Designed miniproteins, single chains, continued (4). Designs and how they scored, part 2

Each design is a single chain, and the fold is of that chain. pLDDT is the mean over its residues in the fold that is shown.

## One batch from the design tools (miniprotein)

Design m12036
Fold by ESMFold2-Fast:
Structure m12036 (fold): chain A 55 residues (1-55)
Amino acid sequence: MSEVERLRARIEAVASPEQARLLGAMLDTIERETDPELRAFLLGHVRALVDALEA
């Protein structure tokens, strides 16, 4: 399972509907990113937001 798929599953488990919509849209944008360094940077930011929701 990819990191994006893992983040989507975590979002579904912990986020409100509004948070899930916003974070899902961010992940959709990241999946379209072709620069691997920028993609990793953006994924790190989404992961930090999801970690904060789980805390």
Scores: mean pLDDT 82

Design m12037
Fold by ESMFold2-Fast:
Structure m12037 (fold): chain A 99 residues (1-99)
Amino acid sequence: SKKLLQKLNLRSIRINLLFDSDEELVDALLNDKPSSKGKIRALQKALKAHGYDVGEIDGIGDLKTIEAFLKALELENPNIPIEKNPELRNYLLSIIHTK
């Protein structure tokens, strides 16, 4: 499924061709894999171009990058901490699979 990628694309944050799935996007953002660094830099660049504060365009899913991503998707949830933890990952996966 490309539910998150499609929503970003509808908001002109055009990264949908860089990822095969929403699951790859979430794993790239939260797990800092070296192979995904260029793709996350592209996400950071696209978010910054649309007025979101991503911090540095370094290809690392830092707290500012995660916050900007959630704001762009309107998925901010005060009960879910903006950290690289299982709660945030499970929250995003629930959006992809059940919502």
Scores: mean pLDDT 79

Design m12038
Fold by ESMFold2-Fast:
Structure m12038 (fold): chain A 62 residues (1-62)
Amino acid sequence: MIDKEGLKEWFDSIPIEVAERLIEEWEAWLKENKGLSPETKALLQETIDLMREYLEEKKKKE
C-alpha cells in the first residue's frame, strides 16, 4: 500500500524544517477531515507515524 522506499528517498531529499511542516500540515488535514472512514484514518495515521520516524532518523544522521 505505502511505497516506503519512495517515501524515504523523497523525505531524505528535503530539509528537516520542511519535513516538520509537512507532517504538521498532514496531521492538521487528518484532524479536519472528520468524514474519513476508520480504515482510511488508520492508514493515514500510520503514514504520518512513519514520516515522524524518518524525521527522527534524519535528525540523528545530519
Scores: mean pLDDT 75

Design m12039
Fold by ESMFold2-Fast:
Structure m12039 (fold): chain A 81 residues (1-81)
Amino acid sequence: MIHVHLKNQILGRPDPDATEAEVKDAIRELRPDWSDEEVDEIVRFLKELEKPPTFLRPLLLQSKSVEEFIENVLKEPPYEP
């Protein structure tokens, strides 16, 4: 369940199928400049969130580093539209 939500939020389009590998691929699609280790860190962080933020895609695009992305996600309260 969480992988589908993460992938849909990252890509900004409905996608019924998501595995952890597909979530990593979605992040690589948005951030080809990040290493596999950085992508793995982001996926681990997102999986630990009880409720991921709705606007995950803009946060991924705006953040200059994994550390900045994590800080930005933690500053944003989890919300449901």
Scores: mean pLDDT 67

Design m12040
Fold by ESMFold2-Fast:
Structure m12040 (fold): chain A 130 residues (1-130)
Amino acid sequence: GEADAQQIAEARKYARDLYENEGPDAVLEEMRKILSDKSLSDRQKGILLHGFEYFFARHVEEYEEELIKMVLEADVNSAIYLLETLFHAAKLTGDEKRVIPIFEAVVENDKSERVRKVARLLLAEAKEYS
């Protein structure tokens, strides 16, 4: 709806301003806080993470190790939101292969079979575009 579109635009502006003023580590830290925030609904997390997709569209390769660690350390639902956010971010650049190393690492190392299953599905899609 219109309210969601406005929230996404605000989240996108917030992520950009945070990057310009405090750098990429601050953006990664804020995303970790969003993912771990139990006061946020699944819908609210999705809207906020959609704002951060535009940051990761250009920086996924640069922060590969940190992004892998973030997925592996997250709870199941947060890990799934992060995997979907990273895949959508890669699609924005038309270079889905950029997320292959992250998804492969999650398939091999994540303790949750549910998270590994989602990572395998997204990995298969990413490989179609390689």
Scores: mean pLDDT 80

Design m12041
Fold by ESMFold2-Fast:
Structure m12041 (fold): chain A 96 residues (1-96)
Amino acid sequence: MSPVALKVAEEIAKEANKVKGVTAEQKGGTVTLTSDGSGSAMGAVGSVVAAANLVPGSTGTVDGNVGTIVLGDTEGFEKSAESFIKGVKGTLEFLS
């Protein structure tokens, strides 16, 4: 896993954990987001997953209260990694 992918995954998990009702974990560039079933927490998980699906090489899925984001080799999007993190932070701060 590239250092950029690991850093992006770590920052997404950290910011998601600030949202009430959301628990996020990162392992090896995979981020798992678990909501408490509230509308705001589910919305936060869905928004982060949707944002991840807009990033080349990144795949997001939602199954009930659980969102999973798999970051591929993100070395090629180093310049957009900061913008992606900022966008995720802004979305999660709005929903928290």
Scores: mean pLDDT 73

Design m12042
Fold by ESMFold2-Fast:
Order: C-alpha cells, then sequence, then structure tokens
Structure m12042 (fold): chain A 57 residues (1-57)
C-alpha cells in the first residue's frame, strides 16, 4: 500500500488523526496504538501475522 505524507499521519482503519502512532512488524503499516492492541495477532489490512508493534513518534 502506498501512502502520501498526508496519509501517513492518518489511521488507515478509522481515517482519524493518529494517536500514539505505532508500526506493525513485519507488515510496516502504521496505526494508533489503541487500534493495534485491539487487532491481536493478525494485521487487519494484509491479514498477515503480527510479530510485534513498534511505537513511533
Amino acid sequence: MVYTSEDASIDPITKERLKNPVQLIPSGHVMSLEHALKVGSVDPITKEPIEGVQVIS
């Protein structure tokens, strides 16, 4: 998935401004920490297993 710099600051699921943005590993998708915690073990965008979550600022 390709994001512009504008899109990079927006949660791809809710389309709202990112709060405590985190990057899913290994998929690399960025979303809010709250949503990442609710997803569990599978990326909601790619349906790939999530190995970890990295907080970004």
Scores: mean pLDDT 62

Design m12043
Fold by ESMFold2-Fast:
Structure m12043 (fold): chain A 90 residues (1-90)
Amino acid sequence: SKEEILKKLIELAKKATDPSLTDEERVQVARELMKLAKEAEGIVSKEIINAAFSTALALLRHVRDQDPATREAAIRNAKKLIELAKKELE
């Protein structure tokens, strides 16, 4: 359902902000976000789909580059995804 997809996107986005994750776990979260976003096309708003892909790409960039700017970008994108998905649930 749309509600289950939105809740799963929020859970994955929250996990994306977790500083205790390994790089392997961050790659897995990024892959799950991309898969779920693709499956959610036509079900949730295009803005949420775009935010999910942006979060996934930012996570992969952070794993590659390991710098503060890429970390901040990943967290910022994940927080935006959480806000958009929560608004859609209302």
Scores: mean pLDDT 86

Design m12044
Fold by ESMFold2-Fast:
Structure m12044 (fold): chain A 91 residues (1-91)
Amino acid sequence: SSSKQANEEIQKMGEHIKKLREAADKLVKGEDPEKNLEEAEKHLEEAKKYADKAGKLSGPEMQKKMDEAVKGAELLLRKAKEEYEKKKKEA
């Protein structure tokens, strides 16, 4: 059913956002920063794909929630990149 498919897409989006947060945390700590930046960006792109699919299956209110979740993930990664660059310049 479309509802079951939408829930699966939402779950996949959440999994990728979780992995993005983990990679972003490692990036801020300077742990393998090039690899963790690449992983965070890949997980952001995957989260966007699943968010788009979930929104299309569920209608406008869910589309808005999916967009907000993606915007939150984009902001988190942006802040992690800024923090990493700041620490790199201060080292």
Scores: mean pLDDT 86

Design m12045
Fold by ESMFold2-Fast:
Formats: sequence, C-alpha cells, structure tokens
Structure m12045 (fold): chain A 78 residues (1-78)
Amino acid sequence: EAFKELLRILAEYYRKAAEIVKNSTKSDEEIVKEIREKLSPFIAKVVEDLLKKNNGDKEKAAETLESIAEQYERLAES
C-alpha cells in the first residue's frame, strides 16, 4: 500500500535526521541547514522546532526524532 511505503520513508528520514543531530558538533542553525539540504525542508522545520523546545539539547532532540521514526515504523507495519 502506497501509504505504508510513505510511512517507511518518513521513518527513514527521521532516523537520518536523528543521526545528524546526535553526531553533529555544529550550531543548531547549521544542523537545520544540513537537514534541509540533505533530507527535506519539512524534516528541517521539525528539527528546528525540537531544538528550540529543548533549548538546544541535541541529545534530547535526537531521542525525540528516533521516537517519531519508531512510531512511523510501527504504523507502516500495522
């Protein structure tokens, strides 16, 4: 089903975003720019909002992105 394939793609992009955020030594602005260029503007906006919400805590933002990916993976397999 096309919808389930979309959920799998979203899960993969959120996992990639989490890896970029978790492993980066760059500023929040640079991380958001990198995600916008490599993944999508939509994912970049989510990352920007999470970094602001968590006061720049990259580890916490990455954990939230991983949780979102897990939710999409679960929905895709349902």
Scores: mean pLDDT 83

Design m12046
Fold by ESMFold2-Fast:
Structure m12046 (fold): chain A 59 residues (1-59)
Amino acid sequence: SALDRFFEELGREAGREGGAVLYRDEPDPDVRQRRQEEIAEVLAAAAPKLLEELLKLKE
């Protein structure tokens, strides 16, 4: 659904930002980039579950 995609993109963005903070001190920029992308995909994959939980609060 459109909501699933919206929350997946929010999760990716949050993951990229969080990864940048968590790996700020990583000296290798390629490793930092890889870690940011990894965290982004983890949060994107978790986003539909977060949406499901938010919809339960509506009831």
Scores: mean pLDDT 80

Design m12047
Fold by ESMFold2-Fast:
Structure m12047 (fold): chain A 80 residues (1-80)
Amino acid sequence: SLDDKADELAEKVFELLKELFPDNEDIDEMLEYLKSLPTKEKVYKVLILSDILYELTGDERYKEIAEEAEKLLEELEKKE
């Protein structure tokens, strides 16, 4: 489902964030909060977070997540 794909993208961006801040318990709480949000809001926040992290780190993996999130957001908006 689109929600499952949104959760996968959220998990991917937070897995990379944990590489920057290992053993930070707040990161796990933030991920669980994000996963509790409505699908469209979740995807939008993943997109914005991934774009910001790409600008700050230059890590292409964030750019790839942002591109996937943007495509998923377009699919969600087309259904509204």
Scores: mean pLDDT 82

Design m12048
Fold by ESMFold2-Fast:
Structure m12048 (fold): chain A 68 residues (1-68)
Amino acid sequence: SAVEEALAEIERLTEEALARLAAAKTSGEKMDVLIETGKRLQEIVKREPSPEVKAAAKAAGERLWAAV
């Protein structure tokens, strides 16, 4: 389903972003990852605005900010 595809994309983006944050050496690099990933998560929510997708995107954002 579109919801399942959106949830899978959010998880994949989150894992990729966490790896990028772990490899980042500067605060600027970390901020770029957060901004780019946040924008991509927002576009997924716009495409599939279900409660499950919104909740997953919010949780993903929280995980990413906790990692910096």
Scores: mean pLDDT 89

Design m12049
Fold by ESMFold2-Fast:
Parts: sequence; C-alpha cells; structure tokens
Structure m12049 (fold): chain A 87 residues (1-87)
Amino acid sequence: SMKEEALEILEEARKIAEEEGFAKVAEMLDSLIEQLKKAKTKEELIKIIEAAITLLRLVRPAFSPEAAERIERLIRRLEELKKKLEE
C-alpha cells in the first residue's frame, strides 16, 4: 500500500539521520512515522508526507554529500507518492 511505501521511506530517512549523527532529526522522523502508522485517511497521509518532504528538504544541506543524495532520492519518492494520492 502507499502507506507502507511511505513508512519504508521514512524509516530509511531516519536511519540516514542516525548514521550521520543528527539525533534530533531522527526523533522528528520517529514522530512522523508514529503519526503515519495511526493515519486512517488519504488526507492525513498526504499531510504527513508533506511534513516529511518539508523536514527532509530543510535538513538535507547539513548532511554529507553522499547522505544528501540519498535523502534527495527519498524526497523524490515521497513526492511521487503524494502525486498518486492526490489523483
């Protein structure tokens, strides 16, 4: 499901944040993951995905170049999921 795909993307983003030493970013992603698990409507799912995209875009420049590229790929995947949900 699109919710399961979004969960996988956010869990990968959290792992990258932890590996790069950004504990607070990882905690913020954990909060979004918990909200996503509880989401019951498309509207809720879209809002959480938008929040995740905003967070990841904001923090991406602080990561190493390799991690920033990995985060950029995850952002693109989240944007594609959002587009599918808005159809």
Scores: mean pLDDT 88

Design m12050
Fold by ESMFold2-Fast:
Structure m12050 (fold): chain A 72 residues (1-72)
Amino acid sequence: SDGHKKLLTGIGLRLRGIGLIFQGELLIAKGRATGDQALVAQGQALIARGQALIAEGQRLIDEGEAQLQRSG
C-alpha cells in the first residue's frame, strides 16, 4: 500500500541520515587531528545533510502511519 511504501522509504532515509552523521563526525575528528579545516567543513556539511534526511524520513513515516490508520 502507499502507506507501507512511505513507512519503508522513511525508515530508509532515517538510516541513511544516521550513516551520514556518523561519517561527518569521523571527518571532523580526522580534520581536527590533522589540522585540516576543509575536512572539518566537509564533516559539518555531512552532519547537516544527515539531519535533513532524518527529518524528511520522519515526515514520510508520519504520513505513512496516518494513511494506514485511515485505511484500517
Scores: mean pLDDT 90

Design m12051
Fold by ESMFold2-Fast:
Structure m12051 (fold): chain A 90 residues (1-90)
Amino acid sequence: SVLEEAIQEIRKLAAEMMEKFPELREEIEEALRKMIEAMRNKDFSKFAEILQELSLYISEKIKDEKDLEEALEILGKIQDIAEEAFEKLK
């Protein structure tokens, strides 16, 4: 399904982020769990809220500007995948 394909892509991107930032693994894993639940429930607003909260957390914790840029790029890809999946479900 469109949702399951999007979830698999999001899981892959989250895994990449956890590998690059192992110190943030717990928070990323928790956010991922909540985002997947929101997607399966088709709760697009809750998905966006969770992603925003994760983005703010990452912005506080990553001190290196290049690492922060890389992390935010991954989050942007996650957002794009979710938005495309949500549009296909209209």
Scores: mean pLDDT 87

Design m12052
Fold by ESMFold2-Fast:
Structure m12052 (fold): chain A 93 residues (1-93)
Amino acid sequence: MKELEEAIKKALEEIQKALNDLKVTIGVANYEVGKARKEAEETIAKDPSKAPEALKRLQDEVDRAQSRVDEAIKKLNDTIEKGLKEVEELLKK
């Protein structure tokens, strides 16, 4: 029983850490994409012929941000699955 309580507590702590990491990743992604969008707007306003290049750089930043968020979501899900398996193994006593 005590091992089960400790495993549950550890699982919840690891899940909370992964959730906090996801929140930070989303915040950074929003900041970086917002900055890239503003840079694209300024570049296009000065020279509209640079619009394709500026928008491509913005798309590259969005793709990078999405990949990082997807990785953080996957880690959160993996952390939940690991905790679930550890708890289920202890319940087979």
Scores: mean pLDDT 87

Design m12053
Fold by ESMFold2-Fast:
Structure m12053 (fold): chain A 96 residues (1-96)
Amino acid sequence: MKEEINKLSLEGVKEIEEAYKEGEDAMRQKAEEFRDKVAPLLEEYFLEELKKRGITSEEQIERARQLARDVAQAFADMVLALFKIEKENEERKKLE
């Protein structure tokens, strides 16, 4: 699980970095693809942790699923923001 998330994170970051040369829309698309790949793994992780603690209510399970989706989205947004900052810094260096 952790190893799969780490592998997808490295691959996703690289795909977003490669899309950097193609522009903002390409980077956004790769960030969304990364989100969609990571969200199910985070959901599985949270559900497994709830089961280990004996938490089986449908309401708590749905909250864990929503949290996993929210975290995956935030992670994708953070990676995209990082490369936008890097691009701005490279453009600044070309002017100076």
Scores: mean pLDDT 75

Design m12054
Fold by ESMFold2-Fast:
Structure m12054 (fold): chain A 94 residues (1-94)
Amino acid sequence: SELLERLRERLEALLAELAGAPVDRVAVGMLTEAADLLREAGVPEEAIDAFLRRVNERLRELWAAHGETLSDEELKARVREIILEEAERFLREW
């Protein structure tokens, strides 16, 4: 998927830009980049909202299970992985 590859590139660029930033700031930034890319691609706001709810649910599960045990860098990597997995699923089903 061209959109999935563009998302991967934007998330990688953001992680480089926000190197050393707190995990919460990076997570919000990555969600914003994903939402903006979907909006640029003409995805309706209700579909973007559904995508973001699904990602946020998985992020809550990540923090509940591993928020106290994983490093900030490991949490950032997991957030990126979750966003990319949900984006791939979304684009396949949409």
Scores: mean pLDDT 87

Design m12055
Fold by ESMFold2-Fast:
Structure m12055 (fold): chain A 86 residues (1-86)
Amino acid sequence: DYVEKLLPVKTVDELNKVRDEILKEPGVSTNEANGKVYDAFVELSKQGKVSKALLEEIAEKGLSVLGPQGTNQNEKLKALAKEKLK
């Protein structure tokens, strides 16, 4: 479960490592791995299970793992992080 893999994550660098582990799974593409990380992070953020430090980093910098291909998802994620920090 990708949500469980993200529970111990405290930094964007650690989140990128989880994405890289998903990419090692047979038949998983980069786009699919990025989508799985995004969906799991959104779910954890809604549940209030993301650390304040990680939310602050995401609110400022976004999720680097999504790159240009994830621009709309990244903007939504930054907005969600900013809302959770209020």
Scores: mean pLDDT 72

Design m12056
Fold by ESMFold2-Fast:
Structure m12056 (fold): chain A 97 residues (1-97)
Amino acid sequence: MLEEMIERGEERREELIERVREAGEEALARLTDEEAKRAVREAVETTLRGLETGDPLFSLVLGVMQFAILARHTENEELKEAARFLADVLAEEANRI
């Protein structure tokens, strides 16, 4: 049972990392502004690092907050839309844990 819980945790972590990477790539593919691309890449990399090294749920929640703050404070519409999209993806994944 404990080994099964650890194995499921590792599989779930790998699935989360893959999903976040795919969502990040999808968001980046839709961006034309270099500043927006840089901001999204940095935020995605931060979230992925958190998922690799920390608690998955906590890392997803921090990611949601990071992208929500980014969307609120940016005047760049592409960045705002990308950040909202990524916040929604991370929130959906957090609800599946």
Scores: mean pLDDT 80

Design m12057
Fold by ESMFold2-Fast:
Structure m12057 (fold): chain A 85 residues (1-85)
Amino acid sequence: MLEEALRSLVDLMLDGGGFVSREQAIGVAEVAGVSREEARETIDKLGLGDRLSVDQVLDVLAELLGVSKSTLRRRYDEILEERAK
């Protein structure tokens, strides 16, 4: 679930020029096994708008999953390198 969420995030970031919409970020959290409602509440709690950077989406995932942001960033970067061929 988390692996698929990070792969989805990489693909969306590449297609979106380094940003995702709020609804796309909610979709990434849903792929990670979090409800859309919890994801939306977390985005609202963090004061995030309609356009999210990688860093902001990783903050949302870290909060929702109880995982270190540094761990998520490292894995995101690994997947991004895999896509750079």
Scores: mean pLDDT 83

Design m12058
Fold by ESMFold2-Fast:
Structure m12058 (fold): chain A 88 residues (1-88)
Amino acid sequence: MEEIIERIAELLRERLLLEGASEEEAERAAEEAREAMLAYAAEHGEAALPDLLKALAVAELGILRLKGASDEELRAKRAEALAAIAAL
């Protein structure tokens, strides 16, 4: 759980930097998102996992799009994410 949250926060930071945010703005947004996700996970326990995996997939796809990934790469990543969520 905490590992997934940390990865989502790191991807948010990377995305904001790619979109032209300052390092301070990106770090602050990532920290705020991490704290919010940790609070959500603490309240919901294992029931938070599907939502966090969906958030992870959205974050990864967002970065891939910003980096100019092909439609084939985006489809493959989406299929991988949907399979992981369905396996829960």
Scores: mean pLDDT 82

Design m12059
Fold by ESMFold2-Fast:
Structure m12059 (fold): chain A 58 residues (1-58)
Amino acid sequence: DKEKKKKEEIEKKTEELNKKVEKVATEYMRASRVDREGSLAKAQKAIAEGKKEIEELK
């Protein structure tokens, strides 16, 4: 079914994006002790991009 296939694709993409966001969040947490502003901007941008990609799949 087309609906089922689309749901599986969204789920897979969501998991991949979640892993990507978590990786960036980990980098932000490490760098936040030295360069808070730069790391915050980087993490914020990555999160926004991941969120947009998930919405685009809907």
Scores: mean pLDDT 71

Design m12060
Fold by ESMFold2-Fast:
Structure m12060 (fold): chain A 65 residues (1-65)
Amino acid sequence: SAAAKREAVEKRIEEELRRLEEELGMPEEVEAVLAGIRDPANLSEEQRELARRLEEAIRERREKE
């Protein structure tokens, strides 16, 4: 289903972001990746929701920093 496929994409994105976070330790770099996902012209509602959730997680990390 489309939802299952989007979840697979979400897991890939989360893994990519986690890898970048651990390897680079650069919140600005991680946010740059997220910004690419947040292109409003090309996002479905589900992808936009994922981007929002990821941005919140990154924001919380920056606030703790």
Scores: mean pLDDT 60

Design m12061
Fold by ESMFold2-Fast:
Structure m12061 (fold): chain A 61 residues (1-61)
Amino acid sequence: SVEEQVEKLIKEGEENGDTIGGLEKARIVRNMKVDPEKAKEILQAQRESVAAARKKSRELG
């Protein structure tokens, strides 16, 4: 669900030291209800950024 995707994004961000605030979470959820396509792109971009940072940190040690 949208909420599950947002929770996962927040958790990954926090693990990398990038805290996603409640406002950001609420905005993403709201955008999914108004414009799912645009909200999906925002979520995807953030998830990719967080995952890349996490992977880089893990690989570089």
Scores: mean pLDDT 66

Design m12062
Fold by ESMFold2-Fast:
Structure m12062 (fold): chain A 89 residues (1-89)
Amino acid sequence: QVVKKGDSGPNVKLLQEKLNELGFPFGDGAPTDYYGEAIKQFQTDHGLTPTGSFDSATEELVKGFQRRYGLTVDGIVGPKTEEALEKLL
């Protein structure tokens, strides 16, 4: 169960919906580090549409999540990234 750039379908849509839901807790609990603020600003300015297509915007948010939670920053939602997402949702 690996989701990455170029993928499409229900699993990508669910990932995008999970990233959108994280936007609420992200707003108040983020460290004031540069990358945490950049992700928060991106979500405020653009939003993420759950299109079911793993595009560049989805990849950037995944990489941002991975940096924030000390995961491998590859933009790929593997078991480690999915486990971290599920613990927050």
Scores: mean pLDDT 65

Design m12063
Fold by ESMFold2-Fast:
Structure m12063 (fold): chain A 85 residues (1-85)
Amino acid sequence: MKEEIERYAEEAKEAVKKGDAEEVERKVKKIADLIIEAYNAGDIETAQFGAKKLSEVAKLALELGDKESLRAIEKQAAKVDAAIA
């Protein structure tokens, strides 16, 4: 699970660098789904790891001024927050 999250995070970062907001949304959705799955399974360490990776992708989008990718990432982060509340 951590290896999958890390892979999707790297793929999301490459998509941000290419300006491919649709691919960013697709990859961060997969990360969000894995965070929720880990949290529901009681694997808090993996859930926290995923949240950290999602934050790293958001930081890169912000640094590059990619507002569309940042909105897609924020949408998935909000979904995680709602699911684990």
Scores: mean pLDDT 86

Design m12064
Fold by ESMFold2-Fast:
Structure m12064 (fold): chain A 77 residues (1-77)
Amino acid sequence: EVEAVREALRRLREDLERALELVREGKLSGEDFLRGIERAEKELEKLDEKYGEELGEEIEELRELLERRREEVESLL
């Protein structure tokens, strides 16, 4: 299960970067992207509560990435 969660975190990061490219290309609205960030942050909070001891560093890194991408897209609005 922990390995499956690690893979999910990796996929979430990849999906986030792809979505950012779509925003830059004008194919995804910044507002829709920010809604995606909010949902991802909630999922990450749940994962941190359950797997924080085993995956805390990876979860923290992804949380920081979500915050940075949110700020980047908000600057485009």
Scores: mean pLDDT 81

Design m12065
Fold by ESMFold2-Fast:
Structure m12065 (fold): chain A 76 residues (1-76)
Amino acid sequence: SEEEKEKLKKIEEVFKELDVDKDGVITKKELKEYLESLAPEIEWSEEFIDDMMNILDIDGDGVVTYEELEEIYLKA
């Protein structure tokens, strides 16, 4: 549907912002650094970052690709 396409486009934009190294993957370190760059006064807990990675990291390899992020979104 058109709604699914719009949401998928938003996920792609978020992925591009998180992919600081532009290598096509997001690591836990990159996710944490991105969040810290947005709000350096906020203590981003390791538990919060781990929970986000566990949701996004389908293969359990410690990194998230755009394809994995897209699959999570479409599966939900």
Scores: mean pLDDT 66

Design m12066
Fold by ESMFold2-Fast:
Structure m12066 (fold): chain A 72 residues (1-72)
Amino acid sequence: MLSPTERRILGLLLENPGAVLTARELAERTGVSQAAVRRALRHLEALGIVRHVPGRGYELDVAGLRAFLASL
């Protein structure tokens, strides 16, 4: 199951389809520390839910999210 921080990040990305957001921007928008956001992003990336975009930040991986939901 996803943590509260992971769910909040996923919610923000779903509300902003196609957005590439940095860990800093996600921390500012969630009210959570950058360290906690980075831990959440690493787990979401391992699950295939988010993708790291070199030099830009993180975005929702729609195909990975669909695969994750199908595994539940």
Scores: mean pLDDT 83

Design m12067
Fold by ESMFold2-Fast:
Structure m12067 (fold): chain A 74 residues (1-74)
Amino acid sequence: AAAKAQEHVEKARYYTALAKFYLMLSKYDEAIDYANKGIQHAQIGISLGDKRAQEVLKESQRVLDLALENKKVM
């Protein structure tokens, strides 16, 4: 249980980092895709009881919102 939750938190952090990287490059479609993957893994981590996943979820959602907003004005 704990190990499985940790794996999803690690995947959420990985995808969130990729989303931030693509956001920095103004590659908004890739940033959106990876932010969504980060959100999915963070939600699984929360469902498995890892409280750290909640912070990752908020970060992934923030990155998604920024990527969507930037794509809208392009």
Scores: mean pLDDT 84

Design m12068
Fold by ESMFold2-Fast:
Structure m12068 (fold): chain A 83 residues (1-83)
Amino acid sequence: MEAKERVKALSGVEVTPEQATTIIYTAAALNLIGIIIDKELGFEVSDDQRKGADDLVDFALSQPYLSDKQKALLEKLRKEAEA
């Protein structure tokens, strides 16, 4: 699925493919940060929440327009969320 279609389906907003990739990347990063914070505060992270974040990360990494630095940061956050 194209990131642009996902953003439109979730928000009703039509954006460029580059903007859609940025939105999906930001959503993936924020989901991973949320898991890291919840774990650090002693909150339980559900398997569904973890899988949802993982699926969103995989989707973001499959999209064009991400820099190598953006991909590396997202993978670093993923590893911290999995720990």
Scores: mean pLDDT 79

Design m12069
Fold by ESMFold2-Fast:
Structure m12069 (fold): chain A 63 residues (1-63)
Amino acid sequence: MEEKRKELEKKIEETDENDLGAVSQLIREALLNEDYELLEKIKEKFNIGIPTREQAFAPPEPA
């Protein structure tokens, strides 16, 4: 399980802040793992708010 966390941390460091798709993917993976420390790292690096699990996995809706 630690190996997956290290892989995600590396992806966070290598991900371009302008690649919103990759950033969203990292957030979803961290939420799936319930790794809130990793979510805080993503928040700090990309200067974004942390979405709730519902927001991250909600179907795309116009409202």
Scores: mean pLDDT 68

Design m12070
Fold by ESMFold2-Fast:
Structure m12070 (fold): chain A 76 residues (1-76)
Amino acid sequence: SSREQRLLDEIGEIADDLGLTPAQKEALLNWFRQNPPTNLQLLQRLQEFKPDITPAQVTATAIRLTGLEFDLELES
């Protein structure tokens, strides 16, 4: 769906912004496609790929995901 594609595109951009490797980004997107996670589960997965992720990066990502969820809900 177009909604799913926008979620995948945004998650891909988040992965790039956090400096995930191409292999980590591919693994993250495939994981998301199989079982769409909650924002909390996605944040936990990002921390698994990037254990050195800062509290500021976690907060920024959480805000971005919340904004995306709100935008997608308004288009429903």
Scores: mean pLDDT 78

